Designed miniproteins, single chains, continued (2). Designs and how they scored, part 12

Each design is a single chain, and the fold is of that chain. pLDDT is the mean over its residues in the fold that is shown.

## One batch from the design tools (miniprotein)

Design m4390
Fold by ESMFold2-Fast:
Structure m4390 (fold): chain A 75 residues (1-75)
Amino acid sequence: MEKYYEEGKKMNVEELKEKVKELVEEANANPEKADELQAKMSALVRGAMAAGNLTEEELRELAEELGVDPSTLLA
């Protein structure tokens, strides 16, 4: 968890969006890993927001693109 949080702090919005989309796709392909991938995704998103690299508006846009509630990305 801590590793992905710190990684998220160093990512720009474009890198974060791509990584989150990859994790969502991997979770859909491997449901048994969904909880682990969700935790990694949430850590990356929280890290990026904490560093100011992702705004609340950009988080909402990403959630819309993925068809999920923004709170899901922070779970």
Scores: mean pLDDT 76

Design m4391
Fold by ESMFold2-Fast:
Structure m4391 (fold): chain A 93 residues (1-93)
Amino acid sequence: MIEELKEELRKYAEEVLSKIKDPEIKEAAEFLVKTALKILEEIENEEVAKEIKELALEALDEIGKIKDPKKAIILAISTSLRLIGILLDEELK
C-alpha cells in the first residue's frame, strides 16, 4: 500500500513539474517531492502515509500556481517541515 502511495505521488509530481516553466519554482517543487518520498520510506502506518501524500499533493498543486519563486520556496520548506513533524510524532510514540 505505501509503495502505491509513493508511485501515485511520483506520477502526479511528474505532471506538475512538467507544467512549471520557472527553474526556481521547479527546484522548490522537486525539493518537496524528494522530502515527501524520503519520509514515506520511513513510515509503516498506512493512514499516516496517506496524510503525508495528501499534504504533499496539496502543496504541489499550490506551488504549480505560484509565479513568485520566493513564495514557492517558502511553501516547499514549510510543508517539508510539517511532514517531518508528522514523521517525528509517529516514530516517537
Scores: mean pLDDT 84

Design m4392
Fold by ESMFold2-Fast:
Structure m4392 (fold): chain A 66 residues (1-66)
Amino acid sequence: AKPLTPEELERLDKKYNAKPLKDSVSGKELKLVFRDSKTKDDFYNEESAKDGVSPKSGGELVAPYR
């Protein structure tokens, strides 16, 4: 894995946090928050990541750009 510089981390944070996706049906904001460290499942809201572990792999949920 390539080490991310602080500049890259800031850029990714702005990209994911400043431009949340909206569900076209419900209009809810979807924000990329966490990634499963094993399966790389993307969690676009905090409700999906509330337990801090992935229900699919049991792996730790981490920030997708860290």
Scores: mean pLDDT 50

Design m4393
Fold by ESMFold2-Fast:
Structure m4393 (fold): chain A 77 residues (1-77)
Amino acid sequence: SAEAEKLLAEAREAAEAGDAATALRLAQQSVKAGAPLSDVLEVLDLAYRRGSAADFDAILAMGRALQAGDAEAAAKA
């Protein structure tokens, strides 16, 4: 959806800026809006590589849920 695409783009921008917390929040919102889980995983990978250590546990939890295909768990991580 257009909403999911917008949220993914904003999440990617936050991830590129090193703001992993904002990237994670926007990624969760994109999953709720119906974003493809593979696209969300790409944003989380970027957030992990550019973000702070404080956000890694949340990023890893969401990543596991996405790999399992569990959109509900991913949106809550």
Scores: mean pLDDT 78

Design m4394
Fold by ESMFold2-Fast:
Structure m4394 (fold): chain A 82 residues (1-82)
Amino acid sequence: GEEEKKREKLLKLILKNLEKVAEQYGIDEETLNRLKETVKESIKKGLSTDEIAEKIKETAKDLPQDVQDALAGTVHAANNQV
């Protein structure tokens, strides 16, 4: 339905934004793939935007705080576009 289409659009936008942030901050492919899997699973489970952002920070906990915030910000940026 309409909600499923919005979730698919949100997923695609978050993944695109994650790739851009990863390129900007020099995040390795393994870490980027873990972040993508975290987002896919979170969307599939119906988690809120805030919950998805928190899961991204948990996955990136060993990265600097500014990088964690940039990665979490990909979710909010995507949500504002749907």
Scores: mean pLDDT 84

Design m4395
Fold by ESMFold2-Fast:
Structure m4395 (fold): chain A 64 residues (1-64)
Amino acid sequence: PSVVLSEEEKKQAEEDLEKAKEYQKKHPDDIEGLIMAYEILLSRYPQFEEAKEELEKVKEKLAE
């Protein structure tokens, strides 16, 4: 269907997700930066479920 990401878009989304995860490993205390990174990723790839799950986990830490 037309709402599905192309192979190239999916690879870009996966690369951007990996970069965000690497940043999280190096800077786990930068919750605001992580939220921003995942929100930007989701604004470009709103159907990317993995990014939504990661954003939710980071937001749970911020809510504390």
Scores: mean pLDDT 75

Design m4396
Fold by ESMFold2-Fast:
Structure m4396 (fold): chain A 66 residues (1-66)
Amino acid sequence: SPVTRLGLELVNLVQEMIDQGFSPEEIIEKAREYLESHRDELSEGTRQNLYRGIVQIARDEERRRS
């Protein structure tokens, strides 16, 4: 499924950015760019669900760094 593949790819990208010390804001912006680049492959609802998941991961990382 494109949803499963792209979702895992996005989560992996986000985890790599966390490991490299990118800010939560940079991670969220990269996720937005990634999802927009795949708009023809993912429904609006799926993109919104994936985006919310990444925002949560970024906020959890922000709290961990505090």
Scores: mean pLDDT 85

Design m4397
Fold by ESMFold2-Fast:
Structure m4397 (fold): chain A 93 residues (1-93)
Amino acid sequence: SITLEVEAPEHDEATGGVRLTLRTPHRGRATVSAYALKDGLLDEELATLPMRREGEFDVGTVELPASAAEADRFVLVARYESGEVRVGQAPAR
């Protein structure tokens, strides 16, 4: 499957900030980028998730500003050293 399973985003009611977490089986070294999808358009890159190895999994977490909560969805793109690309999405709300 080319699909990443993205955890449900966590919203901080006090700051409006959004936390994104990706936990995926280790498939080699990857660069993971997070994007906002709004009104059918892929907006600017919000962040790169720093991935770390935890057992058989790679885990990355990033905190996004309150402006990111205006997105319809978040899109995560993982690009592996193997050349594999995997994409996952989560509703922003």
Scores: mean pLDDT 78

Design m4398
Fold by ESMFold2-Fast:
Structure m4398 (fold): chain A 95 residues (1-95)
Amino acid sequence: MREEAQEIADRLLELGIITPEEAELLREALETKDPELLAELNEWLEKRLEPADLEELEAKLKLLEEQMKKNGQTLSEFELQALRFQGIVGLLLKR
């Protein structure tokens, strides 16, 4: 897990998606599974999204929430933030 967190952060940094400061925050969030650290990173990255991309992200997250409710399954706050992070990264890669 520790090595995987560093590899993910390094890869996103090389792709120019995140800054060195954001890469360090991501690594710490993934190692500690701290939802607050990942939420802080997500807030910084969302500021780089166009309004249409942010709307697409919110729509996808809402669909997941409905699907979880129908299946009686609850994701942790960290898992929800990790899913949001994946959505943001996917949108940033569409450039």
Scores: mean pLDDT 78

Design m4399
Fold by ESMFold2-Fast:
Formats: C-alpha cells, sequence, structure tokens
Structure m4399 (fold): chain A 91 residues (1-91)
C-alpha cells in the first residue's frame, strides 16, 4: 500500500541520516535486524538516536507491508540493506 511504502521510504531516509552517529557494532546489529525483519530490534536501536514519536507507527506499517508481500515495501528494505552494506564497507 502507499502508506506502507511511504513508511518504508521514511525508514530508509531516517537510517541513512543516523548512520554517521552509530558505531560499527550498532550498524552491524541494525543490518542484521533489517535482513531478519526484526522490527523490535530496529525500534530499540533507532529510538536511541531518534525522538520522532511517529517511529513505532511507521515501523508497524513497514512490518505489515512485509507480511502482505508488498513489493514496494520489500524493495525499500532491500535499498536500506544495500545502503548499510556500502556504508559499513566504507566506514
Amino acid sequence: SETQITAAQNLVKLVSSLLPQMNLDERELLSKAIRERDFDTLETILSKYSNDPSLPAQLEAVQQGVEQGDPGVILELEILDGVLAIYNATH
């Protein structure tokens, strides 16, 4: 759905903006959580770096999109995995 795809796009933007504030161990844990679709771990890590009160609702929308097999949501999470892989390889 459009709402779920928008939430996934917002997640990609948020994580990308926070990567310079994270150490390697946190970034690797975040990469693992994204690959494993561990949204509880994602919320725990991101809430340390973000004061956005909409974050839990956005993560819920992304999780629902994944469970429904939404190709737009899945594509955004694959983009996010790629962003993290490149960042971790270069930093």
Scores: mean pLDDT 87

Design m4400
Fold by ESMFold2-Fast:
Structure m4400 (fold): chain A 70 residues (1-70)
Amino acid sequence: SLLEEFKELADKLILTVNELEADPSTSKEEVIKAAEKELEKIREVAEKLPPEKQKEVLEQLESFLEELKK
C-alpha cells in the first residue's frame, strides 16, 4: 500500500541519518546531502497523496531538514 511504501522510506531516512551521525568521521554536509536524497524519494511518493495530505507531508519534510541544519 502507499502508506507502507511511505513508512519504509521514512524508516530508511531515519536509519540513514542516525547511522551517519553515529560515525564521527561523517561531516554535517554529508548527513544533510544523504537526508536530502532520501527526502526526494519521499516527495515522489507524496505526490500520489491528496493535496491536503501532500502539503502536510511536505511541511514535515522541510521541518526535518531545518532541524538537521542546526
Scores: mean pLDDT 78

Design m4401
Fold by ESMFold2-Fast:
Structure m4401 (fold): chain A 73 residues (1-73)
Amino acid sequence: MEEQIAELERAMEAMREHWIAAGVDPALAEEVTERLLKAAKEALKEGKSLEEALELAAERTKEFLLAAIKEVA
């Protein structure tokens, strides 16, 4: 679990950097990736696999992802 959380944190940091490089506002990129990370950590604590946790996080943060896309567009 701890090792999976560390892997997830590294993945979210990489995603944040990619979004900032693509022109997304740094504060918005950080907000979205932090929400994804929180949701994924909760799923991992519930016994889900890393892949399942990421899928659940994306689903639970779908409205935030759509809002972020609209702000960038």
Scores: mean pLDDT 72

Design m4402
Fold by ESMFold2-Fast:
Structure m4402 (fold): chain A 119 residues (1-119)
Amino acid sequence: MDLASTVEALAREMIEKLEPGESLYQTAVFDAAMRVVHVEPIQRAETPEEAARAAIERAEALSRERGAPAVSVVVHRGEDGEVEVALVVTNMLGARAGPAAGGLSGEELERLLRELIEE
């Protein structure tokens, strides 16, 4: 499956399940052609900071284990109902993190993923 489409789908599913004050993350592994080859279960964290840390650690661990790049999608719903989305992208050499735009579009998400992978 296409990486950008998969990341968008994972974010949407987590957002639909997300309660106020809750943080969720999910990690996927992809190949050099930007195709998703593995998806992990949705995980819950107590805070957005813990979710981001766990997402970074899991993406780095899977990338090293599989010798392939990984992406973690982190979603948080504030008590005001606002949704925040972050992406963590890694290769075997380390993780990079960036904010995802509210209302994820395939084009914007693909651009962000390429920036995080290549820089």
Scores: mean pLDDT 71

Design m4403
Fold by ESMFold2-Fast:
Structure m4403 (fold): chain A 78 residues (1-78)
Amino acid sequence: MQTAPESPEAAEIVAEYEGMKLTRSAAMLAAHQLGIKVESPEDLTDEDIKKIYEFLKSLGITKKVVTGSDVASALAKA
């Protein structure tokens, strides 16, 4: 089976807060982990994005571009 490659450099950025850019997968995974029920990243409010940023910081994520894989790895270590 062939799957399309996904890299941090090619990922779609859907949110940015305090210089931290979130890919679609990172934003949705973090939102769902926080209990924020949204259908798409476009439904996220500025407050939701702030909560996601604080949550990712609490997991030790300090990267300028955060992918869903980064969030999943941090959650697996917790």
Scores: mean pLDDT 75

Design m4404
Fold by ESMFold2-Fast:
Structure m4404 (fold): chain A 99 residues (1-99)
Amino acid sequence: EAEKKLEEGKKAFKEGKYEEALKKYKEALKIYEKAGIKDPKIAEAYFNIGLVYKEQGKYEEALEYLNKALEIYESLGLNTMKMFDIGVEELKIAVERVI
């Protein structure tokens, strides 16, 4: 169920439908959170929401969601991907530049 929402969100994101992608990712996240399960897929949903905000130029919101994804990965004992770590750091610099 939630997995289907993640896939629908990814499709919308690839099509440039950022608002639809965001809605689908948030629906997936809500299903996971309501189930009370701390799953790597929750981190994936947060990560994808962060990417949507980044594409919309909402860098502060993007950073917030990417950091939420990172916190979940760390709490599950999973190592962050090098590209994920670089992306978060690059986005932090972008946010600092506009403040």
Scores: mean pLDDT 71

Design m4405
Fold by ESMFold2-Fast:
Structure m4405 (fold): chain A 104 residues (1-104)
Amino acid sequence: GEPAAPLPAVGELEPGTHRRIETEHLVYEEALGEEGGARWRAFAAIVRLKDGRYVFLRGEGATGDEEWRERARAERERLARRVRERAGVEADEERELSEYEATP
């Protein structure tokens, strides 16, 4: 299904920061970190589709070694938990993205 609202662009997020968005169509949380020249990002969202269904999305990406991918994954799960608590709705579908993409 098509999202009722697009996912936010990530181009303005700086390392070491958190972004939170909460609307009637989207509860979204994102984190971006940088350490030792490696970068990682993670996000979680509950998105309302145009048909009224809710989709839970999770994603992460990292540069460098596997340890940075594991860190991104751990942060993704932390964000996922917070997004679920804030949204207060049950998702009809859950999806994981293989790498972080700001636009569906």
Scores: mean pLDDT 69

Design m4406
Fold by ESMFold2-Fast:
Structure m4406 (fold): chain A 70 residues (1-70)
Amino acid sequence: MLVQVQQLWQQAQEAARQGDSVSARRYGQQGVDLLRQLADQSPDPQTSEALRQAAEDLEREVQEQVERAE
């Protein structure tokens, strides 16, 4: 569910803004893991590929946010 991924990313950004790098990494990783799970469950190859790409993009953004919070 993409709405849940968006909520996890928002929680990660808020945690990073507050200087809580541990919570930012946790919420961010949960969002990435959920996107990968959705990709694996998708019967459509194009949707699966798009979700995997979104997971990679989110993982990169999480790493950047955590680095800036530390």
Scores: mean pLDDT 80

Design m4407
Fold by ESMFold2-Fast:
Structure m4407 (fold): chain A 86 residues (1-86)
Amino acid sequence: SLVERAKELIEEAIKIAKEAIAQIKAGSITKEQAKKKILEAEIKLGMALIEIGVHKLVTGEEPPKEVLELIEEAERLLAEAKALLA
């Protein structure tokens, strides 16, 4: 389903963002490499939001609360990663 696909994309974005944060804090990644990982996570989150938008258009229903909470988690992690590079 579109919701299941969106959930998978969000979980992938969360994983990439967490890995980027850990690698930045450990000094094991360059600023350029970190920016590329953040961009990859942002693209995956963006794709998930498109899938959710299509779901809303087709069904008239909001995604499950679990999926909304995962979006908030992904957005928080991406904000943290970007702040570390400022």
Scores: mean pLDDT 90

Design m4408
Fold by ESMFold2-Fast:
Structure m4408 (fold): chain A 73 residues (1-73)
Amino acid sequence: MEITEKILELEDKMEKAISEGDFEKARQYAEEIQKLIDEAVERYKKMTPEEREQFERDSAELVRKRVLEKQKE
């Protein structure tokens, strides 16, 4: 949940940096995203099936919220 939200936020920042031509910042965000993905995968593997289902639902809601915020403009 917390990790998923951070990944989405960094992805938005990375895309904005690319859009603005700031490729150095984009690379830094990409590296941080990869680190968080690795941590999320390790945590997900340790979850019970019920915890995984809840995590997937919560993650989907966060993704949807972020996509809507992005498309607002």
Scores: mean pLDDT 75

Design m4409
Fold by ESMFold2-Fast:
Formats: structure tokens, sequence, C-alpha cells
Structure m4409 (fold): chain A 82 residues (1-82)
């Protein structure tokens, strides 16, 4: 499930996240705002670090399936506030 879930999250970041949210994440991780794959990997790593493997994977799945930016921001709040 590694590469497939990361590709799905990258697409969600491209399609659902605002330019502002992508900039916030890019600044947080020291990445380019258009590096959706890099952002997805950085988010996945941080979620696994914060929640552990089982819960981190569940949070990652929720992010990859987010329907709107409000849902993305809520799920990303622990990363953005860190």
Amino acid sequence: MGEEILEKLAKTLEEIASEELRRELAEKFGLDEKDYEGLARAIAHELLKLYGYEEGLKQLEKLANAKNEEELRELLKPILEA
C-alpha cells in the first residue's frame, strides 16, 4: 500500500488543496508547492511519526480520500501546528 496511497494523496493535494494550503505545507517541509509527490511523502512520514503505523495509516487514508479543503485542513492540523 505504500506507493499507491501516496499517489492518491498527491492527486488529492493537486485537486482539492488550495494554493495557500499547498504553500503552507511546502514551507513546513522545505519543499516546492508543486511537488505533490514530495508533499505526500512528507505528510505520510509525519503522520506515522505522530500516530504510529496503524493510526497513521488510517489518517493517511482519510487525507487521500478528503472531499474538500476544510476536511484536509482538519486532518492536517497536527502537522500545520507543529
Scores: mean pLDDT 82

Design m4410
Fold by ESMFold2-Fast:
Structure m4410 (fold): chain A 106 residues (1-106)
Amino acid sequence: MKKYTFTISTTVNGKQITVTAEVIEKEDGKIEVRLRVAYSGATASADDIVAAVREALKKIEEKFGKKPDKITLELPDSVSDETARAVAEAIEKEFGVPVEVKRVKL
């Protein structure tokens, strides 16, 4: 089993959003990805978070040559349940991968 951690910072609609990716490659070749989303100052919309997560997932797919088998999104507890759901549904639809959302205190 191999574990990789890296951080991607992007500016979306004037907001700085940081995605910390933890990629776990299991012995059976399956890849699980945990993405922690953080932003400074202002609230982020669902579209802003989706844009940042999309960039992170594209870089993971480019590096590992395949889509993740599972994605866990760790979103700040300041994100509304409606926004968290919208982000998860958008990513699941675009990438075709199961998405689990966890709310975390930053």
Scores: mean pLDDT 79

Design m4411
Fold by ESMFold2-Fast:
Structure m4411 (fold): chain A 115 residues (1-115)
Amino acid sequence: MRAREAAEEARRAAEEAKKAAESGDAKKSAEGAGEAAGAAGRAAEAARESGDPEEAREAAEAAREASEAAVEAAKQAMKSAGDDRLVISRAAGAAVGASGAGWYASRAAGLPGEG
């Protein structure tokens, strides 16, 4: 996937995750969190693989935005899930994945990392 395409997908997923969180629906929030976490991971990977420093920075920033949106949607999903173990499991997984992608994206953007 090209860094620009991954950045656009990550930003779109972030907006959808924000809408899902605002809906108050635990299942939709968990689904939005998962989509945004996945898009954040893809954008972070595209940033790492890009030979263009500018494209790498844009993909890393988009990965951070999607990571933050995924964590927020996951929080709303867990808060609203009640007894739905599948929703809780999906939201927790999305939050962990998003946190990892955001950390990795920060390093790809030239924040504290090696080299």
Scores: mean pLDDT 79

Design m4412
Fold by ESMFold2-Fast:
Structure m4412 (fold): chain A 92 residues (1-92)
Amino acid sequence: MEERKKAAKEILKELGAEEAIPLVEELLEASPEISLEAAKALASIIATLVKEGKEEAAKELAERAKELGEKLTVEKVIELGIEILEEEKKKE
């Protein structure tokens, strides 16, 4: 848990999305089954969404990741990110 949170925070800070730190920490605390690699992938995509002003998309990704728990892989994080971006594209 601690290593996942530290890695995620470092990625969020590096990408300039520090405002997303509470969202990612809450997600990782609620889903201890999420692997270190999946947590890093989540932090990277959430950071990108938040920097693009897509905060609702970032929250949606966090909720879907939480539901998957131990089934969440790096590939699944990428798939979820693409699905959420396609949904955002449909809105405008």
Scores: mean pLDDT 79

Design m4413
Fold by ESMFold2-Fast:
Structure m4413 (fold): chain A 91 residues (1-91)
Amino acid sequence: MPEPELFEELSKEELEEALKKIEEELPSLSGYRREQARIAKKALEAMLKGAPVEKVNALYLRLAAEILEERGEDPELVERFREYAEYLEKK
C-alpha cells in the first residue's frame, strides 16, 4: 500500500476520464473559463504522455477539479485531483 504521507499519483484512467469530461464541457464554456479549461486540458494531455509532474501542475489540476465539480461529475474524481494538487503544492 502507498505510504500514509505520500498521496498516490493520478492513474492513467483518472487522467483520461477527466480529459474526456473537460473536452465534453469545452463547447458550453465561454470567455475566461473556456481559456482555463483549454490550459487544464493541455496539461492533462502532457501528463498522459509522460511529462514530469511538477509543483506548477497543481494549478492545472485545481482548474480541472473546479470544471469537473461545476459540471456535476464524480465527486471521487474531483477529490482525487484536489488531493494530488495539494500534495504537489506541499513539495
Scores: mean pLDDT 73

Design m4414
Fold by ESMFold2-Fast:
Structure m4414 (fold): chain A 92 residues (1-92)
Amino acid sequence: GAAAVRAYIESVMDEEMREAAEELKELARERGLPAGGVELAFVLLALEVGVEKAKEIVLAALDENISEEQLKLIEEVESKREEYEERFRAFV
């Protein structure tokens, strides 16, 4: 459930990831987007491609200015997001 996903995010985030996630969550709130969803997407991307690249990808998506290469990376991470969510459902 949501609590298990939150616990996972907190367990894997270092200071660099936390600072980037807070900035992205603030931008998401300003645009009326779900901050929690943006945070999860960023964390999953950062684990695959690193914090700097993940931040660039999420910022581009929030600004509706995404490159083809960034889109490919997002598609790859989204394919794994369902796996993470299914795994965390098992902890309920």
Scores: mean pLDDT 70

Design m4415
Fold by ESMFold2-Fast:
Structure m4415 (fold): chain A 73 residues (1-73)
Amino acid sequence: SEAEVRELKKRLEELVKKGKEGDLEAAEEALKLIPELEEEYLRTVSDPVARAVGRKEVRELEEEVEKIIEELK
């Protein structure tokens, strides 16, 4: 649902912020949560263009989180 997508996005934003502040565990938790956001988004959104944009945004977020983890190791 849209509410579940919003809640997952909010949780991810909080974890990414902590990761940027040096919390490796938060960044690793964010990386695990990203697939759940993608699945919930694709379950919620039926429009092909919105689905494509959402997938791209999820991939970009995944790359950002992976970079944070790499920089903290």
Scores: mean pLDDT 83

Design m4416
Fold by ESMFold2-Fast:
Structure m4416 (fold): chain A 101 residues (1-101)
Amino acid sequence: NPAIERDSEENREVSEQMRKLLQMQKEAEKYAKEQENLPVDELLAKAEEYINNGTPENLMKARELLRLLETKELTPEQRKRLEELKKKVAKQLKKLRDELI
């Protein structure tokens, strides 16, 4: 039964934050799709910039750009940079998630 009639104020706040995160995720996916024709080095640079800004929206954009890059043919140097950025974004997203739990 998905009807939770005993929502605490904390549960409502978490639900609103989750809806905002889902919307940011959809916007990040659209953004990455619009960027799909950019050179690999430019996509890597944009992902790094978004990670450095560290907002939830920017971290989601970075993650989707890195997912896009995983589908592309990369040089060994570009692949190493991709893996480093994936590790960095995962750490930042985990910290954000831990603050919500």
Scores: mean pLDDT 77

Design m4417
Fold by ESMFold2-Fast:
Structure m4417 (fold): chain A 97 residues (1-97)
Amino acid sequence: MPSLEELREAVEEEKARLEATESDPNRLEAKKLYMEAAFEYVKGKIEGKEEEGKKKALELLEKALEHTTDEREKKVIEAYKLVLEGMPVEEAREKVL
């Protein structure tokens, strides 16, 4: 499994790539926010603070929803929120579909 340092480096590298390629500032901010959400979730698992990581991820996903203008991206983020709130992945997918 990658270390937290390797995961942070990967997140920052992807953010730099997004800043170079994404021309829509709202989509850029939304993508950066859900990447931070994914990082906080994984960090919580690695550090044995899974509930704290989930709470931080949910807060970041809420902010991402405020910035996204793409309907498909909204549905994906909403499904991630439902899974983090305790809904099984299959049920969350059916609800969003």
Scores: mean pLDDT 76

Design m4418
Fold by ESMFold2-Fast:
Structure m4418 (fold): chain A 81 residues (1-81)
Amino acid sequence: DALAEAVERVAGEAARRAEALAEEAKALGDEKGVELALQTVGEIRRVAEAHADDPERAAEEIRRILERGAEELEAANEAKK
C-alpha cells in the first residue's frame, strides 16, 4: 500500500499548503487569493480520487496543480496592481 500512502501524503501536504495560502490571503483581505487557494485544494482532491489506482501519476499531477495555482495567485495579484 506504499503507493496509496504516497498519494495520501502528497495530497495531504498539498492541501495543507493551499489552506495556509487561503488563510494568509484571507488575513490580507485578498478574496480572489482565497478563492484560488480553495479551488486548488478541490482540484488536488479530485485528482487524488481520479488516480487512486495510479498514485505516482496522482502525485505528479497534484504537484503540477500546486505550481499552477501559485502562478495564478501571482497573476491575480499583478492584475490588481
Scores: mean pLDDT 70

Design m4419
Fold by ESMFold2-Fast:
Structure m4419 (fold): chain A 74 residues (1-74)
Amino acid sequence: SKREFAEKKVKELLEEFKKEFPDASEEEIKAFEKELEGTMEAVLADPEATEEDIRRALEATKERLVAQYKAKKA
């Protein structure tokens, strides 16, 4: 299902974030996960959305959040 695909992708992106930023706090990790879940629910609300649309939206959200995280640490 599209939801199972999206949930798996969120988990993969969360693990990539943890691996790239091993010193990220539990609060920062939770905030990252919550934002990805928000993007997931928004895309899944569109019945026309494909798995490719889900992947692109989640990857775009990850890229934005990673950039914001790096900016906060600078």
Scores: mean pLDDT 85

Design m4420
Fold by ESMFold2-Fast:
Structure m4420 (fold): chain A 59 residues (1-59)
Amino acid sequence: SDRLKRAQEISAKNLGLMIAGKAKAGTPDEAAKLIAELEQRSVEEFYKIALESYKKYLA
């Protein structure tokens, strides 16, 4: 489905940020703000799961 494909693309982008080390650059509070903004812009339920994983990694 289009939802699954888009969720996979977002997950790949999150992984890219982790590899680049940028995910580790911010404080937990700044990471939370970024995640909240991205979550609000998400149109996919699966994207929300990806954002939670990203947030957990930064914490």
Scores: mean pLDDT 58

Design m4421
Fold by ESMFold2-Fast:
Structure m4421 (fold): chain A 94 residues (1-94)
Amino acid sequence: SELDEIEKELGELLDQFVALAARHLSPEVFDEVIDLLAEAQEARKAGDLETARALLERAGALVLEHAPAEVRPEAQRLLDEILRVWDRLAELRA
């Protein structure tokens, strides 16, 4: 289904984002990113898509703030793609 394809795309983008964060962030900042992503998943499971999106943006902001300058454009592109796919998912579930 279209929903299943979008959920798969979102998962693949989140995996790439987590891998980038793990590679470039300190363990302490990485743990904060993972906690925000876990909270976003719980909000999503509860149907609170607005809170989930805000938590994804907060996780993205932490990665952009703490990542080396060389990887910030890649982190920004991944965040933009995650939020775009998220907005498509939210529209289909509305």
Scores: mean pLDDT 87

Design m4422
Fold by ESMFold2-Fast:
Structure m4422 (fold): chain A 64 residues (1-64)
Amino acid sequence: SVLDQLEQKIEELKKEIKEKLSPEDAEDFSRQLDYALKQYKQGRLSESQVQGLINTVQSIIDTV
């Protein structure tokens, strides 16, 4: 399902965040991703909005 795909992408991204960012930044971005996924499950965010956040965080990691 789309939800399963978003959950997998976020878990993989969280792993990369922990390896590349400071503990403080890693915690902040991880919380933002978890919150976006929670809002998606509640119908308050679209798939595109969650994917947009994933893409933004990935872009930040790619520049470190």
Scores: mean pLDDT 87

Design m4423
Fold by ESMFold2-Fast:
Structure m4423 (fold): chain A 103 residues (1-103)
Amino acid sequence: SLLSPEEAKQKLVSALQEALKSSDPFKVLSDFLLENADNKSIGLTLLKLHQSSSFTDNDVLLIALEAFLEAHNVPNATHYVNAAQLILLGDKVKAEEELKKAI
């Protein structure tokens, strides 16, 4: 379904908050994408992956999250992607600080 920019942002923020509290943040964020990614998000993900030089599981997930935000016209996508990266790296304190700035 087509989400508004604000709806897409709020759904991702909720997923990031859940990931921050989870023992498996990768699974939380990948499940979010499986539930919410539309055809435009998938197409942008593939394009960005073709242009990327890094293919770790975390890098692929972060690219897919950025593509989701871009597909739904969410402004300042980089702030949410940075928060997700910090969560995946296990820096929970810095992730909480960045997520507060992104919200």
Scores: mean pLDDT 84

